# Designs tried in a protein design run: designed miniproteins, single chains, continued (2). Part 81

Each design is a single chain, and the fold is of that chain. pLDDT is the mean over its residues in the fold that is shown.

## One batch from the design tools (miniprotein)

Design m6795
Fold by ESMFold2-Fast:
Structure m6795 (fold): chain A 97 residues (1-97)
Amino acid sequence: SEAEKLLEELGRLLEQIRLGIRLKARPDLIVRFLEQARERVREIGRLVPDVQPLVDRLIQLFNRVEQAVRSGKYEEALKLLDEAELVAAEIGRAVRA
């Protein structure tokens, strides 16, 4: 399905975000991947309205990851990303149900 394809793309983007944070990459690079992840998540919410509360929570977590990265708080960003990955997994289970 389209939603499953977007979930695969989201998973790859989350891996790139994690790598960027772990390497303490330039904030602008990490934010670029976060913007792409937000676009995929919004489209999933459009295609599967039942997951909208999880989509909203994930977008809020991405916004907090961005703030942490821009503030140089890479350890905080990793903890927030761990929470984001759990929410993304929950969206994946709901989409496949």
Scores: mean pLDDT 90

Design m6796
Fold by ESMFold2-Fast:
Structure m6796 (fold): chain A 77 residues (1-77)
Amino acid sequence: MISEENVERILEALEELLKEKPLGEISQREIAERAGVSVGAVSKVLNFQTELSEEQRKRLLELLTDDGLREIEEGLS
């Protein structure tokens, strides 16, 4: 569904935004704009609705250990 390149861009955008403000203040739109992808692509990645590599999954889970994204189906919040 989402290309691995776009997943990587989303993860990089989220990492950069988390340096500036907490997860609860980051919108999916901001991630999408920074990554150069659609909001739908961001939503699918953040909710684990697409296939992620083991490294991408671990990286996303580390980024999502802060409170704010309560719709994460894989259960790390």
Scores: mean pLDDT 71

Design m6797
Fold by ESMFold2-Fast:
Structure m6797 (fold): chain A 84 residues (1-84)
Amino acid sequence: MEFVKKVEEAAEKGIEEGKALRAEVGEGLTAEQQLALLRSMPRLPDSEENRAYSSAATPAILGKLEKAEERKKEAVEEARKKAE
């Protein structure tokens, strides 16, 4: 029982991080790339078609997501360091 809630918390954290990355990545994305990003989000059921749509923009989206994730991680670490 408690284990299930912990898994759900991990999923919620992933969704929250996804929202932050989407906001960061949304800068400079075309409407088509933004649509592909939405299709890759965990709001749609697992489907190869949904992933195929994402794959068309994956190189650009993945690159920006990786960059945004690194930037976010660095910001969190810097905030913790400065909080001291």
Scores: mean pLDDT 53

Design m6798
Fold by ESMFold2-Fast:
Structure m6798 (fold): chain A 119 residues (1-119)
Amino acid sequence: SLEEVIEKAFKRALEFYKKTYGIDFPFTYKLTDKLPEGVIAVYDKEKKTIYFNKKELEKLKFSSPQEYERFIFDTVLYAIDLALGLKLRPGDPPPVVLTPEYRDKVLSEEEIKAILDSV
């Protein structure tokens, strides 16, 4: 199931960060249907929770289960990097992962707040 793929990816990602950087990660994840179209994942810094958009993840089609698992794993790694402030501008990273179709979209602070308020 999608839940099993995400759980596996999340555990592997946490193990990777612990072994590679010595980071003990106090974060959890949740699947939600509350996120808008085009948003795959959002990190809520106050709740220390990564929210995954179940609807958008279920829409994704890959040529193999291995490609799907790799995509989910990369998405989890990217969401954790956002949570740690590693993938974005120093001091002010947007905590949102977009689908490939929206990858080039620049979100305003108001749009990011609206997405966070949806979870």
Scores: mean pLDDT 71

Design m6799
Fold by ESMFold2-Fast:
Structure m6799 (fold): chain A 83 residues (1-83)
Amino acid sequence: MEEIDELIEKAREKGKVEAVSALYTARDILRIAEKLGDPELVEEAQRVIKRLKEAIDNDDEAGIKETVAEVDRLQKRALEKAK
């Protein structure tokens, strides 16, 4: 099982609905980055996944909210690059 799938399950068990959605989005960003061959975008996607993991592990609602906003910004940038 990919580490992100385990993290999604953990977020779901904790009722962190926004974090679950952000993790699915981050997974999609990784897929886009791999198709584009963009190592910087891969690193940024991995960074936000790591931050979500830390926030979920610590029940840090403010950290989850901040990182969800980062994922949203990264998604917009990834979609622009995919055009």
Scores: mean pLDDT 82

Design m6800
Fold by ESMFold2-Fast:
Structure m6800 (fold): chain A 106 residues (1-106)
Amino acid sequence: SKSDLIKQMEKIIEELKKLIEKEKNPLKKQSLELVLRQVEKLLEMVKKNIDVLPISVIEQALSDVKAALELSKEMLKEKNDVKAVQIGIGAVLIVMGAQVDIKLHS
């Protein structure tokens, strides 16, 4: 159901918040906070348009949010700060792409 997909996105938001609280590197923490803000914005857009969005579009948004979470975890494992920031930018861009997809179907 659409409500189950929303609950899964909310769980990912909780996981991102937990990663931010544990992170001590300021650049990685800032990158996680950027990802979190974009996921929260995406979830707000999904909730606002829930009645008109096809379930497949919400499933794709969840898939993109899951991909952004996995890239965020890879960023945290990266020892090179420049490469870590590049991975973080990739995660942000995936979520922003999902926001565009929601707008096109709203």
Scores: mean pLDDT 91

Design m6801
Fold by ESMFold2-Fast:
Structure m6801 (fold): chain A 86 residues (1-86)
Amino acid sequence: SSLAQQILQRIEDRVNKSVEKTKEEIKELKKKGLISEKEAEEMLKYLENIDDPNSYKNLLRLLAKNEIRRKGLPDIYLQEVDKLVS
């Protein structure tokens, strides 16, 4: 499995275990300036609609891409996230 697939699997596991904890993590990332206000708002909107498969996929994509960027990983992993979630 690719590194992007490993990141996505970890995020899926976290989100599915606790929507509440995921909401807290998004708010904390915004508070620390690690994500933009627009990104945080989009993530929270998708989280509120998590029972919709498209909202779920969009949330996973945004969270995974944010983690890749924060860790300083190459842009190729952003492209892999789009392929894996599509």
Scores: mean pLDDT 87

Design m6802
Fold by ESMFold2-Fast:
Structure m6802 (fold): chain A 74 residues (1-74)
Amino acid sequence: MISKEEIREALEKYDGIGSGDDLDGVVDELYNLIKEKGPNLTKEEILNTLSSDRDGLYNNQVKAMLELSKKYLK
C-alpha cells in the first residue's frame, strides 16, 4: 500500500510546495484522499488538495501524486 512517506518523498522533490508543518498537512490530506478514492482518484481531486485557490500552480506535484496513485492501484 502507499505510505505517507512515499507521498512526502514525491512532494519534497518539488520546490513549489511548502515545508515542515505545511508539507505534513498536505501529505496527510493526500494520503487520506488516496485511501478513500483508490482507483477513482482524479487529477482534479489532487490539485484541489494541493491548491484550494490556484489552478495549475502545483502541476508537478499533481503529476507526482497521479503516478503514486497508479502505483498503489496496480
Scores: mean pLDDT 59

Design m6803
Fold by ESMFold2-Fast:
Structure m6803 (fold): chain A 60 residues (1-60)
Amino acid sequence: MREERERRIAEAILAELARRGEADLRAIAKQFGVSVATVERVAKRLAVEDPAAFAGRRVR
């Protein structure tokens, strides 16, 4: 990704999935000052790029 913000959002999603087995997209959206739709879009892209990172984990 070229956008610095989207890269940091992606890192936050992956870190939460690795640490807790789930990612709260609303909490991440609030943390970065973006819409939940923006975080959902990044999460969907990550799930396509790295399905293993999402296997057996929850996004809410």
Scores: mean pLDDT 76

Design m6804
Fold by ESMFold2-Fast:
Structure m6804 (fold): chain A 72 residues (1-72)
Amino acid sequence: SLDEELEKLGIELRKLDPSDEKVQLLREGLSKLARGLEILRAKEKYGLSEEEVEEGKRLVEEGLKLLEEVKK
């Protein structure tokens, strides 16, 4: 599952230098992506408002943007 993959990535990231700017961007990007996806998954069970769904989408977009910055 995506949650398991994100957890495994989080474990691997803990082995990297936390003072590295790219490591910090990667952690922030993954954190935002995970939170956004959790909100979108909650919609399936709880019937979230449109505003809550848009916040989830925004977090996913911001997370992906940060991950693209790491690739540069």
Scores: mean pLDDT 73

Design m6805
Fold by ESMFold2-Fast:
Structure m6805 (fold): chain A 78 residues (1-78)
Amino acid sequence: TPEQLQHTAQLVLDYGNSIAKKAESLGDKKLSDESLKTGKNASQAILDGDTDKASSYFDKLSELDKKVKELEKKKKES
């Protein structure tokens, strides 16, 4: 339903925002900006019903999340 799409889009947007906040806290502004942009793009693709684009952008968010976790690990180990 449109309401379920809105809810899913919001969850994905929140996920992107979460990654971005973590990246910013670690001093990586580029990774933060990329996470915000990718989250917005994923959210919009869900709202547009573009499942291929939504999947592609969500895969990008997952990769950005992994990069943030690796950066956090590296900073804690240095």
Scores: mean pLDDT 85

Design m6806
Fold by ESMFold2-Fast:
Structure m6806 (fold): chain A 81 residues (1-81)
Amino acid sequence: SHMQELRQQILVQTAGLTLLGIRFYLLGKKELADRYIDLANEFEARAQALFDAKDVEGLEKLLEELEEEVKRLKEEYKKAA
């Protein structure tokens, strides 16, 4: 369903944040790594709550928010690396 596709897309984006956090661990930046992983977990929790509530509009807005945040953080990573 469209709702399941939205949930999957959000989970893919949060996995991206987790991988970015792992890359910071490899650079010895543990505090930044922990922050990115915590952020990924926060977005996953929000996505699960919206999915359980069957809030399609909420999931669409969360995906847009998450995609912008991931884009911003990838640029931040490039500047830090």
Scores: mean pLDDT 85

Design m6807
Fold by ESMFold2-Fast:
Structure m6807 (fold): chain A 87 residues (1-87)
Amino acid sequence: MTPRQAALAAEHRAFVAEAQKKMEEIIKKYNSDVKIPEGADPFLVLEDLITNPEVRAKLTDEQLEALVDAFLELSAKHQARVAAIRA
């Protein structure tokens, strides 16, 4: 594996861990019964949170907005770090 491939793999793992931790913090702060699967893709988790009616019913509008905002911020930071590795 090239050093660049190793760096990209490490960055992806860090992003997944940070995104899951941040989403769990927001859900716990608002005492929600929503559970985030361990090791799941953060993009797929966020999509499920907004599209699944059963899950959506457990979230307040404030929780959903906080989750979306946190995800967009983390995604932007991840994309910047990936671009730096690819440069």
Scores: mean pLDDT 72

Design m6808
Fold by ESMFold2-Fast:
Structure m6808 (fold): chain A 87 residues (1-87)
Amino acid sequence: MLNEEEKEILKLLLEAWKLFDPEKKGYISKDVFKVLVEQFELSEEEIKKLEAEKLDKEKFLEFFSIILKRQGKELSEKVKEEFLKKL
């Protein structure tokens, strides 16, 4: 389960989802996926998982919840700043 800080960051991801899917199609393109990889400096294993799966809203949120857990709650301020700068 996500704690309050992780839920707040997840809310920012939902706002980014609206920017990446402005037409509300419910999925993102491979080009948008590359932007996310660049923004979050994903590992090779994480990149493989994203490429293998269709990236709809639910899978996007699930994937980034794992990244947030990996980076830890201590990085919440840095994650928010980097995220907002890239938007």
Scores: mean pLDDT 63

Design m6809
Fold by ESMFold2-Fast:
Structure m6809 (fold): chain A 86 residues (1-86)
Amino acid sequence: SEREKKLKETLAQIDKELATTSNPNTRELLELVKKMLEAIYKGDLESAEKVIEEIYEKMVKISKKKLVDLEEFKKKALEELEKLLA
């Protein structure tokens, strides 16, 4: 399916970036993005939301500050993921 093709292409791009990065924070974030994409593809919104929360927590730790509200971050992430896999 077109949806499966888009998922595979996106995952392959992330795997390429994982192979070239030496930054542990970047590696952890890319691994979380992979989990998030797979959860959305399967229609598992509960798992997707949990992974989005983990990404948010990791970003806050890296920046040492809160840039946006967690609920707003989740909403925007889900909207972009729906567009990506549509």
Scores: mean pLDDT 79

Design m6810
Fold by ESMFold2-Fast:
Structure m6810 (fold): chain A 63 residues (1-63)
Amino acid sequence: SKREAAKQRILEPMRKQIEEYKKRNAEPSHIESLELMYKMTEAILNDDKARYEELLAELLARG
């Protein structure tokens, strides 16, 4: 589907960016924030409101 193609086009570069940050030994909190943003983006693309709200609460709790 067009939605699935768009999802892959958005998520794949984000995944690669996270891997690059890990290779650079970026601060763990930064990597965790990027992974959380990745999961939130995936939830939005899947129209999974419950998952998005769960992840948003986690992001806000982290400051």
Scores: mean pLDDT 82

Design m6811
Fold by ESMFold2-Fast:
Structure m6811 (fold): chain A 85 residues (1-85)
Amino acid sequence: MEVVVEFEAKTEQDAVRIASKFYELMQKEGLLVDVSVEGNRAVVRHPDGSAAPLFEEATKRVVEEFKDVILKAEVRELPAEPIVP
């Protein structure tokens, strides 16, 4: 599984700021993430689903810091490998 977080902000500038903050939090944890920003939407991906708890915690921190400009935040786990539930 990979883990993905998607943010929607009021402006493209806010989306970039949100993505940059999330990237900084992941970098402090030693995680390399792929960041893309399209208009007011930011997407951050990590290929290892074991990072999901770190993504959830960082998402909570980012949502609290940017609560006045963030419209949506969603963490998703995508199946990239066979999983046993």
Scores: mean pLDDT 79

Design m6812
Fold by ESMFold2-Fast:
Parts: C-alpha cells; structure tokens; sequence
Structure m6812 (fold): chain A 99 residues (1-99)
C-alpha cells in the first residue's frame, strides 16, 4: 500500500472532523466520504490519534507538560480545551499540584 494514499485518506478524515466536530463525525460517514471500509477508518483513526480516547490522552499529556513548566490550571484549560477542574484533577493525580 502506498503511503501517499494513506495520507490522502487521513487528510480527508481530518477535514471532516474539523468541519463537523469530532463527536458529530461517524465512522460510517468517514467511510463513505473516503471510499475505504469502516474497519480501515477505525484503524486509521486509532493509529493517527484522531480517536476520542487518543485525543483525550494527548490533551492530558500536554496538560501534564504545561503543569511541569509552571503554567496555571486556568491557562492550561484554554490551551487544551479542558475544564479547569479536569486540569486540577490531572495535576493532583500526577503529584504536580500542591496548593
């Protein structure tokens, strides 16, 4: 399989998620728009970090890095599109917040 075709499908997925929002874009809709199977769509979403769980984990890792750099929970919430409460919880669970 060519890397070029894979990148073309990934770019179409990215465009659909950007246009409709992640939670409003179904695997079936992506499969129809890209011309690949639902199983291929699910695999590409997971492998490229477009799935909801991987996006949430990336946002969590970014929050941890920013907390270590001394950013406020309020600033991190804006940068990661998380609530201040979620950022505070991450900081407490990872031993990065003491006050």
Amino acid sequence: MSEEKRQEVIEKIRKLITEKGFDNTSVEEIAKETGVSRSTVRRLLKENGFDKETRKEKAKQKAIDLLKAGFSPESIAILTDMSVEEVRKIGLENGLLKF
Scores: mean pLDDT 73

Design m6813
Fold by ESMFold2-Fast:
Structure m6813 (fold): chain A 98 residues (1-98)
Amino acid sequence: SEEELKELKEEIEELKKKFNELKKKFLELIENKAPDEELEKVLKEMEEIVEKMRELAKKAEKEFKEEFPKEALEIQMLEGVMEVAYASLKVSYRNLKK
């Protein structure tokens, strides 16, 4: 239980790190006026991370919310932040193309 939570948190920290690196890369590509193909590729990689984070957040809620409510809540909060960040980047980027 505690060891499984530790492993889950390590996976989540790696996803968070990768998501932040992709977000930074996306903004750098925008600044450099990169082609849409490169921007869409980064958005697709971010989408895959968000999908993985959703599954880990569901696992945390089902397996750990009773024994580790603080950690389960923090994982849910992080998932929500990543969802909003991804959606915001995607919508804002597509609005700039108009």
Scores: mean pLDDT 87

Design m6814
Fold by ESMFold2-Fast:
Structure m6814 (fold): chain A 60 residues (1-60)
Amino acid sequence: SKLEEGRRLIREAIRKMVENAKGEDVNKLIFQAREVVPDMSPSELTAMIEEAIAELAKEK
């Protein structure tokens, strides 16, 4: 669905941002993510960032 596609694109953007940050503070990543997805809640952004960090850690 278009909703799932939108969510996938947001997750990919957040994942790339987390990869580029390489262990930066979560609060800094939230500010960066708000430039990409300003209409998403801070709680949802925090959850997506934490999930991306956990997934990247598992891929090593």
Scores: mean pLDDT 69

Design m6815
Fold by ESMFold2-Fast:
Structure m6815 (fold): chain A 58 residues (1-58)
Amino acid sequence: SLDEKYRGNPITKEMAKELAKEDGLEFSDEELDRMIQEANGDLLTLGALLARKKAELS
C-alpha cells in the first residue's frame, strides 16, 4: 500500500502541496509549514489536518 511505501519518510513541502491540491485546497508556504510541523513528519497526520481544514472551509 502507499502507507507502507511512505512509512517513516519525511514530509516534503512539495508533497504537502500536492496533497492539498488533490483536495482542492491552496495554502501559503507558511500555512503548509505549520501543518507539517503539527504532523511531526507523519504523512497520515498531515492528511487528517488537511481534511479538517477542508471541512472548516466548507
Scores: mean pLDDT 70

Design m6816
Fold by ESMFold2-Fast:
Structure m6816 (fold): chain A 97 residues (1-97)
Amino acid sequence: LDEEGKRVLELEVRASLLIMRASVLVRYSEDPEIAERARELKERLAEISNRLGAILDKMIATGKPLTEEEKKEVERAEREIEELERELERLEEEERA
C-alpha cells in the first residue's frame, strides 16, 4: 500500500477499535440511555468502516490511486471518526460517573 492506502487502512482500524469500545457500553452499561446512544454510535461507525473497506478493496484490486471523489470521502470519514470518537469518550465518562 502507498501512503494513501495506509491512511485508509489506519482509519478502518481506528473505526473498528471504536466499534469495539462502543460494543462494551452496549453490552455492559446499566444505563439504558447510554447503551442506546452507544448502539447508535456503533451503527454510524460500521457504516463508515464499510465505506472505507470498499475504497481499500478497490485500491488493492486495481492498484490505482484514489479518485478526487474517493479522497473527499476519506476526508469526510476521518472527520466523522474524530467526532464519533469524542462522543464515545463523553459517553464513557458518563458511564464512569
Scores: mean pLDDT 86

Design m6817
Fold by ESMFold2-Fast:
Structure m6817 (fold): chain A 75 residues (1-75)
Amino acid sequence: SLDDWLAAALAALQPEVDAYQAQHNLSPAEVQGIRERVAATLKLLAATTGRVPSLEEVRALTLSYIDHRIQLKQE
């Protein structure tokens, strides 16, 4: 299923996300919020385009949301 695919893709990205979390002092709640937003966005994209997102698209969107969160926290 799409949900199973997205869960597997997000799990595959876990080491990279963990490194960003440590480097930029993101809380577990912030990381979880990013994952939920990524999953929701990709499910909407799949519903509108009729295709399953690639791992590259999952990665790019995840990193984009992480970068945006980091930028919002920097003074």
Scores: mean pLDDT 80

Design m6818
Fold by ESMFold2-Fast:
Structure m6818 (fold): chain A 94 residues (1-94)
Amino acid sequence: SEIEEARAHARAALAAVDAGDLEAARRHAADAVGELVKAELIALGREDEADEAAERARRTVLSYLDGFADDPAALAARVRAIAEGVLARADALA
């Protein structure tokens, strides 16, 4: 399910932060948000919009995180906040 994929990517982002792999952390955080957006739209009966909205959300997260490329501590903190937010929202939708 898209909710379980969102959780899996969020957990992978947190693990990547702990491992110091900020590129993997960035990618997993973006994928987690994309899957969450897709899950929410499917739940609302808006499946026709889900893939495009998920892709836009993923690109928005990547662009946002790219603003912290020269500050590894800030990048890690933002990835952690995004991943924790995805986990909290996924639990609320379960």
Scores: mean pLDDT 90

Design m6819
Fold by ESMFold2-Fast:
Structure m6819 (fold): chain A 67 residues (1-67)
Amino acid sequence: LREELVRLRARIEELGKEASKGSKRATIDLGRALSQLADVEAEMGREEESARLRQQAKDAYLQAAAL
């Protein structure tokens, strides 16, 4: 879990940089990574953080649909 958490956070940061450049693919991948991190946070009992990350994933998908 800890190794997966570190990997997901690093991936999200990198995808966030690419998404900020207007890449539709990176924005979709960012949504997927945020959703995966939300699942990990939920498994760790952090339901409020999980819900926040799920909302961020939804926002990323909506942004990608507009690109």
Scores: mean pLDDT 82

Design m6820
Fold by ESMFold2-Fast:
Structure m6820 (fold): chain A 97 residues (1-97)
Amino acid sequence: SLKEKIEKLKENIKESAEKWLEAIEKLDLPEEIKEKLKKIIEETLKKALELLEKGDLKGAAKVVFDGGIKLNLLLLEAKGVEPEFLEELKEAWKKME
């Protein structure tokens, strides 16, 4: 049923978020950057779960995809990738939606 599919997706997304939060804590990054990364994950999880509660699977998938882009861009920025290259990656990923 759709309800069973939604419950499984909620469980999977929560587990993925928990694993990401654990991974971020282990990174050799400034605490300020870790806090920003955690906030992206927490906000993405909250929005995705709200959409899944409404039965909006496509909207939830888009929120997770957009959150993943934000997460990766911040990680690359923290590693010293130039802003111009980050903008190119952002535009490329937008076209993949």
Scores: mean pLDDT 82

Design m6821
Fold by ESMFold2-Fast:
Structure m6821 (fold): chain A 62 residues (1-62)
Amino acid sequence: SRLALYARLGAEEARRLAAANPDWSREELQAAVDAHLAGVRGASEEERAAYRAGAMKEVERL
């Protein structure tokens, strides 16, 4: 589903940010995910929520 796709994309972005910025705190990673999501075009509100949920779950795991 598109929601599952967006959740995976969010998780992948969180992992990419963490790998690129090993010195960042969880709070900094969360802020970076939210900043990136603000620039995402063409996604529905539900798709954006799925992306954020997937990303935050990965950040919480770190």
Scores: mean pLDDT 84

Design m6822
Fold by ESMFold2-Fast:
Structure m6822 (fold): chain A 65 residues (1-65)
Amino acid sequence: DEKKRQALLRVDAFAIETGVKVKVEVEGDTLKLVFEEDSPESREFAERAKEVGEELGIKVEVEVE
């Protein structure tokens, strides 16, 4: 729970910093990131979010609408 909260805060900070539009959903032990566009910026964001998940032991799933 605490680790999920920390991951969510870090991902949210990335969104503010980069201006990337992403919807973050928490499902059990997984953070689901849904991007509105497939862009180089969203792909880089997704890779950074997965790194955060690996550090904190949380699964990160990525989708594009």
Scores: mean pLDDT 78

Design m6823
Fold by ESMFold2-Fast:
Structure m6823 (fold): chain A 65 residues (1-65)
Amino acid sequence: NAARGEELAKQLEKDKEKIIKFAEENPEYRDKIIEQIEGQIEQAKKLGFEKAAEELEKLLEELKK
């Protein structure tokens, strides 16, 4: 369980820039991306993946700017 949360957090750190850039270049998909990330945050919190949830929340804040 902990190993999955750690791997997810590392993957999010690597992919944050790509996700933000994609949303900026494709604003028509931004709302859908935000919805997906909100769902992932809820799932991460339910599973106890605190670090992954924190990274997802930071990504969500950046996307909403």
Scores: mean pLDDT 77

Design m6824
Fold by ESMFold2-Fast:
Structure m6824 (fold): chain A 65 residues (1-65)
Amino acid sequence: GHEEAERYAAGAAAYAAAGRPELAKRFSLKTGEMGGNPEAGRKAAEAALAGDYKAAGRYAGIAAS
């Protein structure tokens, strides 16, 4: 549900900030799956892999809502 999606989004943001793009990617994709917005989760994952952690956090938040 939404609470689980929020936990994955928080994890994605934390891993992105820690410089762990592969973990940020996996948590971003899970956020999209749990939040019902896989497109936003995919965009967050792509941003994290590109090192754009600001965009990654924004899209992960959208995926969780």
Scores: mean pLDDT 79

Design m6825
Fold by ESMFold2-Fast:
Structure m6825 (fold): chain A 68 residues (1-68)
Amino acid sequence: MAVPPEGEVEAYGYLEESGIEVALTSKYGLLAGETEEAREKAKEGLELSGTKYEETEASGKPALLVKK
């Protein structure tokens, strides 16, 4: 089980249609895909919105780190 770095999780959710788990803290958001394809779709959405992100991994799942 991965503990989010830099403080407590402020919000957690699961987006069933996208296969993405979301964990939000005061400093960043973490979007973990059930598959690499789910992460790539989330990445495309972030690029369209001009949101800054970094590719990472959370608990063996492909993930994106979004800075606030």
Scores: mean pLDDT 69

Design m6826
Fold by ESMFold2-Fast:
Structure m6826 (fold): chain A 93 residues (1-93)
Amino acid sequence: MEEELKKKVKPTPELKALLERAGITSDEVTYEQLLEAVKRLALEEGLVGSPEDPQVIDARGTPLGRVLGMDRFDLRDYEKLLEALKKATEEVE
């Protein structure tokens, strides 16, 4: 998993637009940077599904939810987030 987090990928146009809102303008990003960007965007847009657990995100009906293909997710579930991000990215090698 840690080696995979350092892999560079090219985001789809929809994901790239979200990344630019998080201050990421590079054409290629690592999955580690993508996970941090998802976390930042979810928290900044107030998508916390439970105030008692800020790691649980409710992205239903949002651009983030559409890009990830998930209505609700846990920011600590890196495997599920990586699976969703792989569908919104293209490998460069």
Scores: mean pLDDT 76

Design m6827
Fold by ESMFold2-Fast:
Structure m6827 (fold): chain A 57 residues (1-57)
Amino acid sequence: MVQELIDKGYTPEGAAAAEASRIMQELLDQGVPVEEAEKKREEEYEKLLAQIEKELA
C-alpha cells in the first residue's frame, strides 16, 4: 500500500513511483510489452500521486 511506504519515510512522489514500478514489473512478468507497461506505470503514478495529494490536503 502507498500509505505503508509513506510510513516508512518515502515522500509522496517516492511512494507513488515505487508502487507504480511494482505494477509495471507485474505487467512485464505477465508478458505485456515494455512500451505498454511503461505507459501503465505513468498512468498509475499520476493516479497514485493525485490520491496521496488529496489525502494530505
Scores: mean pLDDT 75

Design m6828
Fold by ESMFold2-Fast:
Structure m6828 (fold): chain A 97 residues (1-97)
Amino acid sequence: MELKKVEELSKETESEDDKKRYEAVKELIKILDTSEDPEVKKKAAESLGKAVKSKDKKAALLAAGSILTAVSVGSPEVKEAAEPYVKEAVDVFEEGS
């Protein structure tokens, strides 16, 4: 059930609606934080990594902060999923903060 929701939210992060993109990123962060399933967490982290490149500055900044948190305190599988996006997340977070 959660895996399907992560796929839905990942698609919403690419929406033309700025508010919908931001809400999708926020919900992905909740799933990453609260899910007990390592596969669901890994998928959420990967989706957040892709959202770092969002044209919506607020959504991108939120996703970037989440990726930086994930590589610092996440489980091994979450850290591995987030690591490819760290450089981009740092660049976005430094510019957006």
Scores: mean pLDDT 80

Design m6829
Fold by ESMFold2-Fast:
Structure m6829 (fold): chain A 85 residues (1-85)
Amino acid sequence: MMEEVNEAWAKASEEVREELNKLLEEALKEAREKLGNDQEKIDEFGAKAMELVEEALVAIAAGADPEKVLEELREKLKKLIEEMV
C-alpha cells in the first residue's frame, strides 16, 4: 500500500496533487476549529484523513474519475469530523 501510494502520487497530475493538498489543508483547518483544544483528536483526525487521501490517490491511479473521487473524499472527510465532534 505505501509503495503503491508513492507510485500513485508520482503519476498524479499536478492539478490532482494540488486539489488533494487543498482538501487536506481545509479539512485539517475545520477539524481544528470544531475539535478545539483536543490535540489527541486533531492528531487522530490527521492520521485518518491522510489514509483517506492515500486511498483517493490509489483509486485515481487505478483509473477512477478524479472528479468523483475528490467529491467522495470531501464527503468522507466531513463525516469523519462529524463523528469526532
Scores: mean pLDDT 76

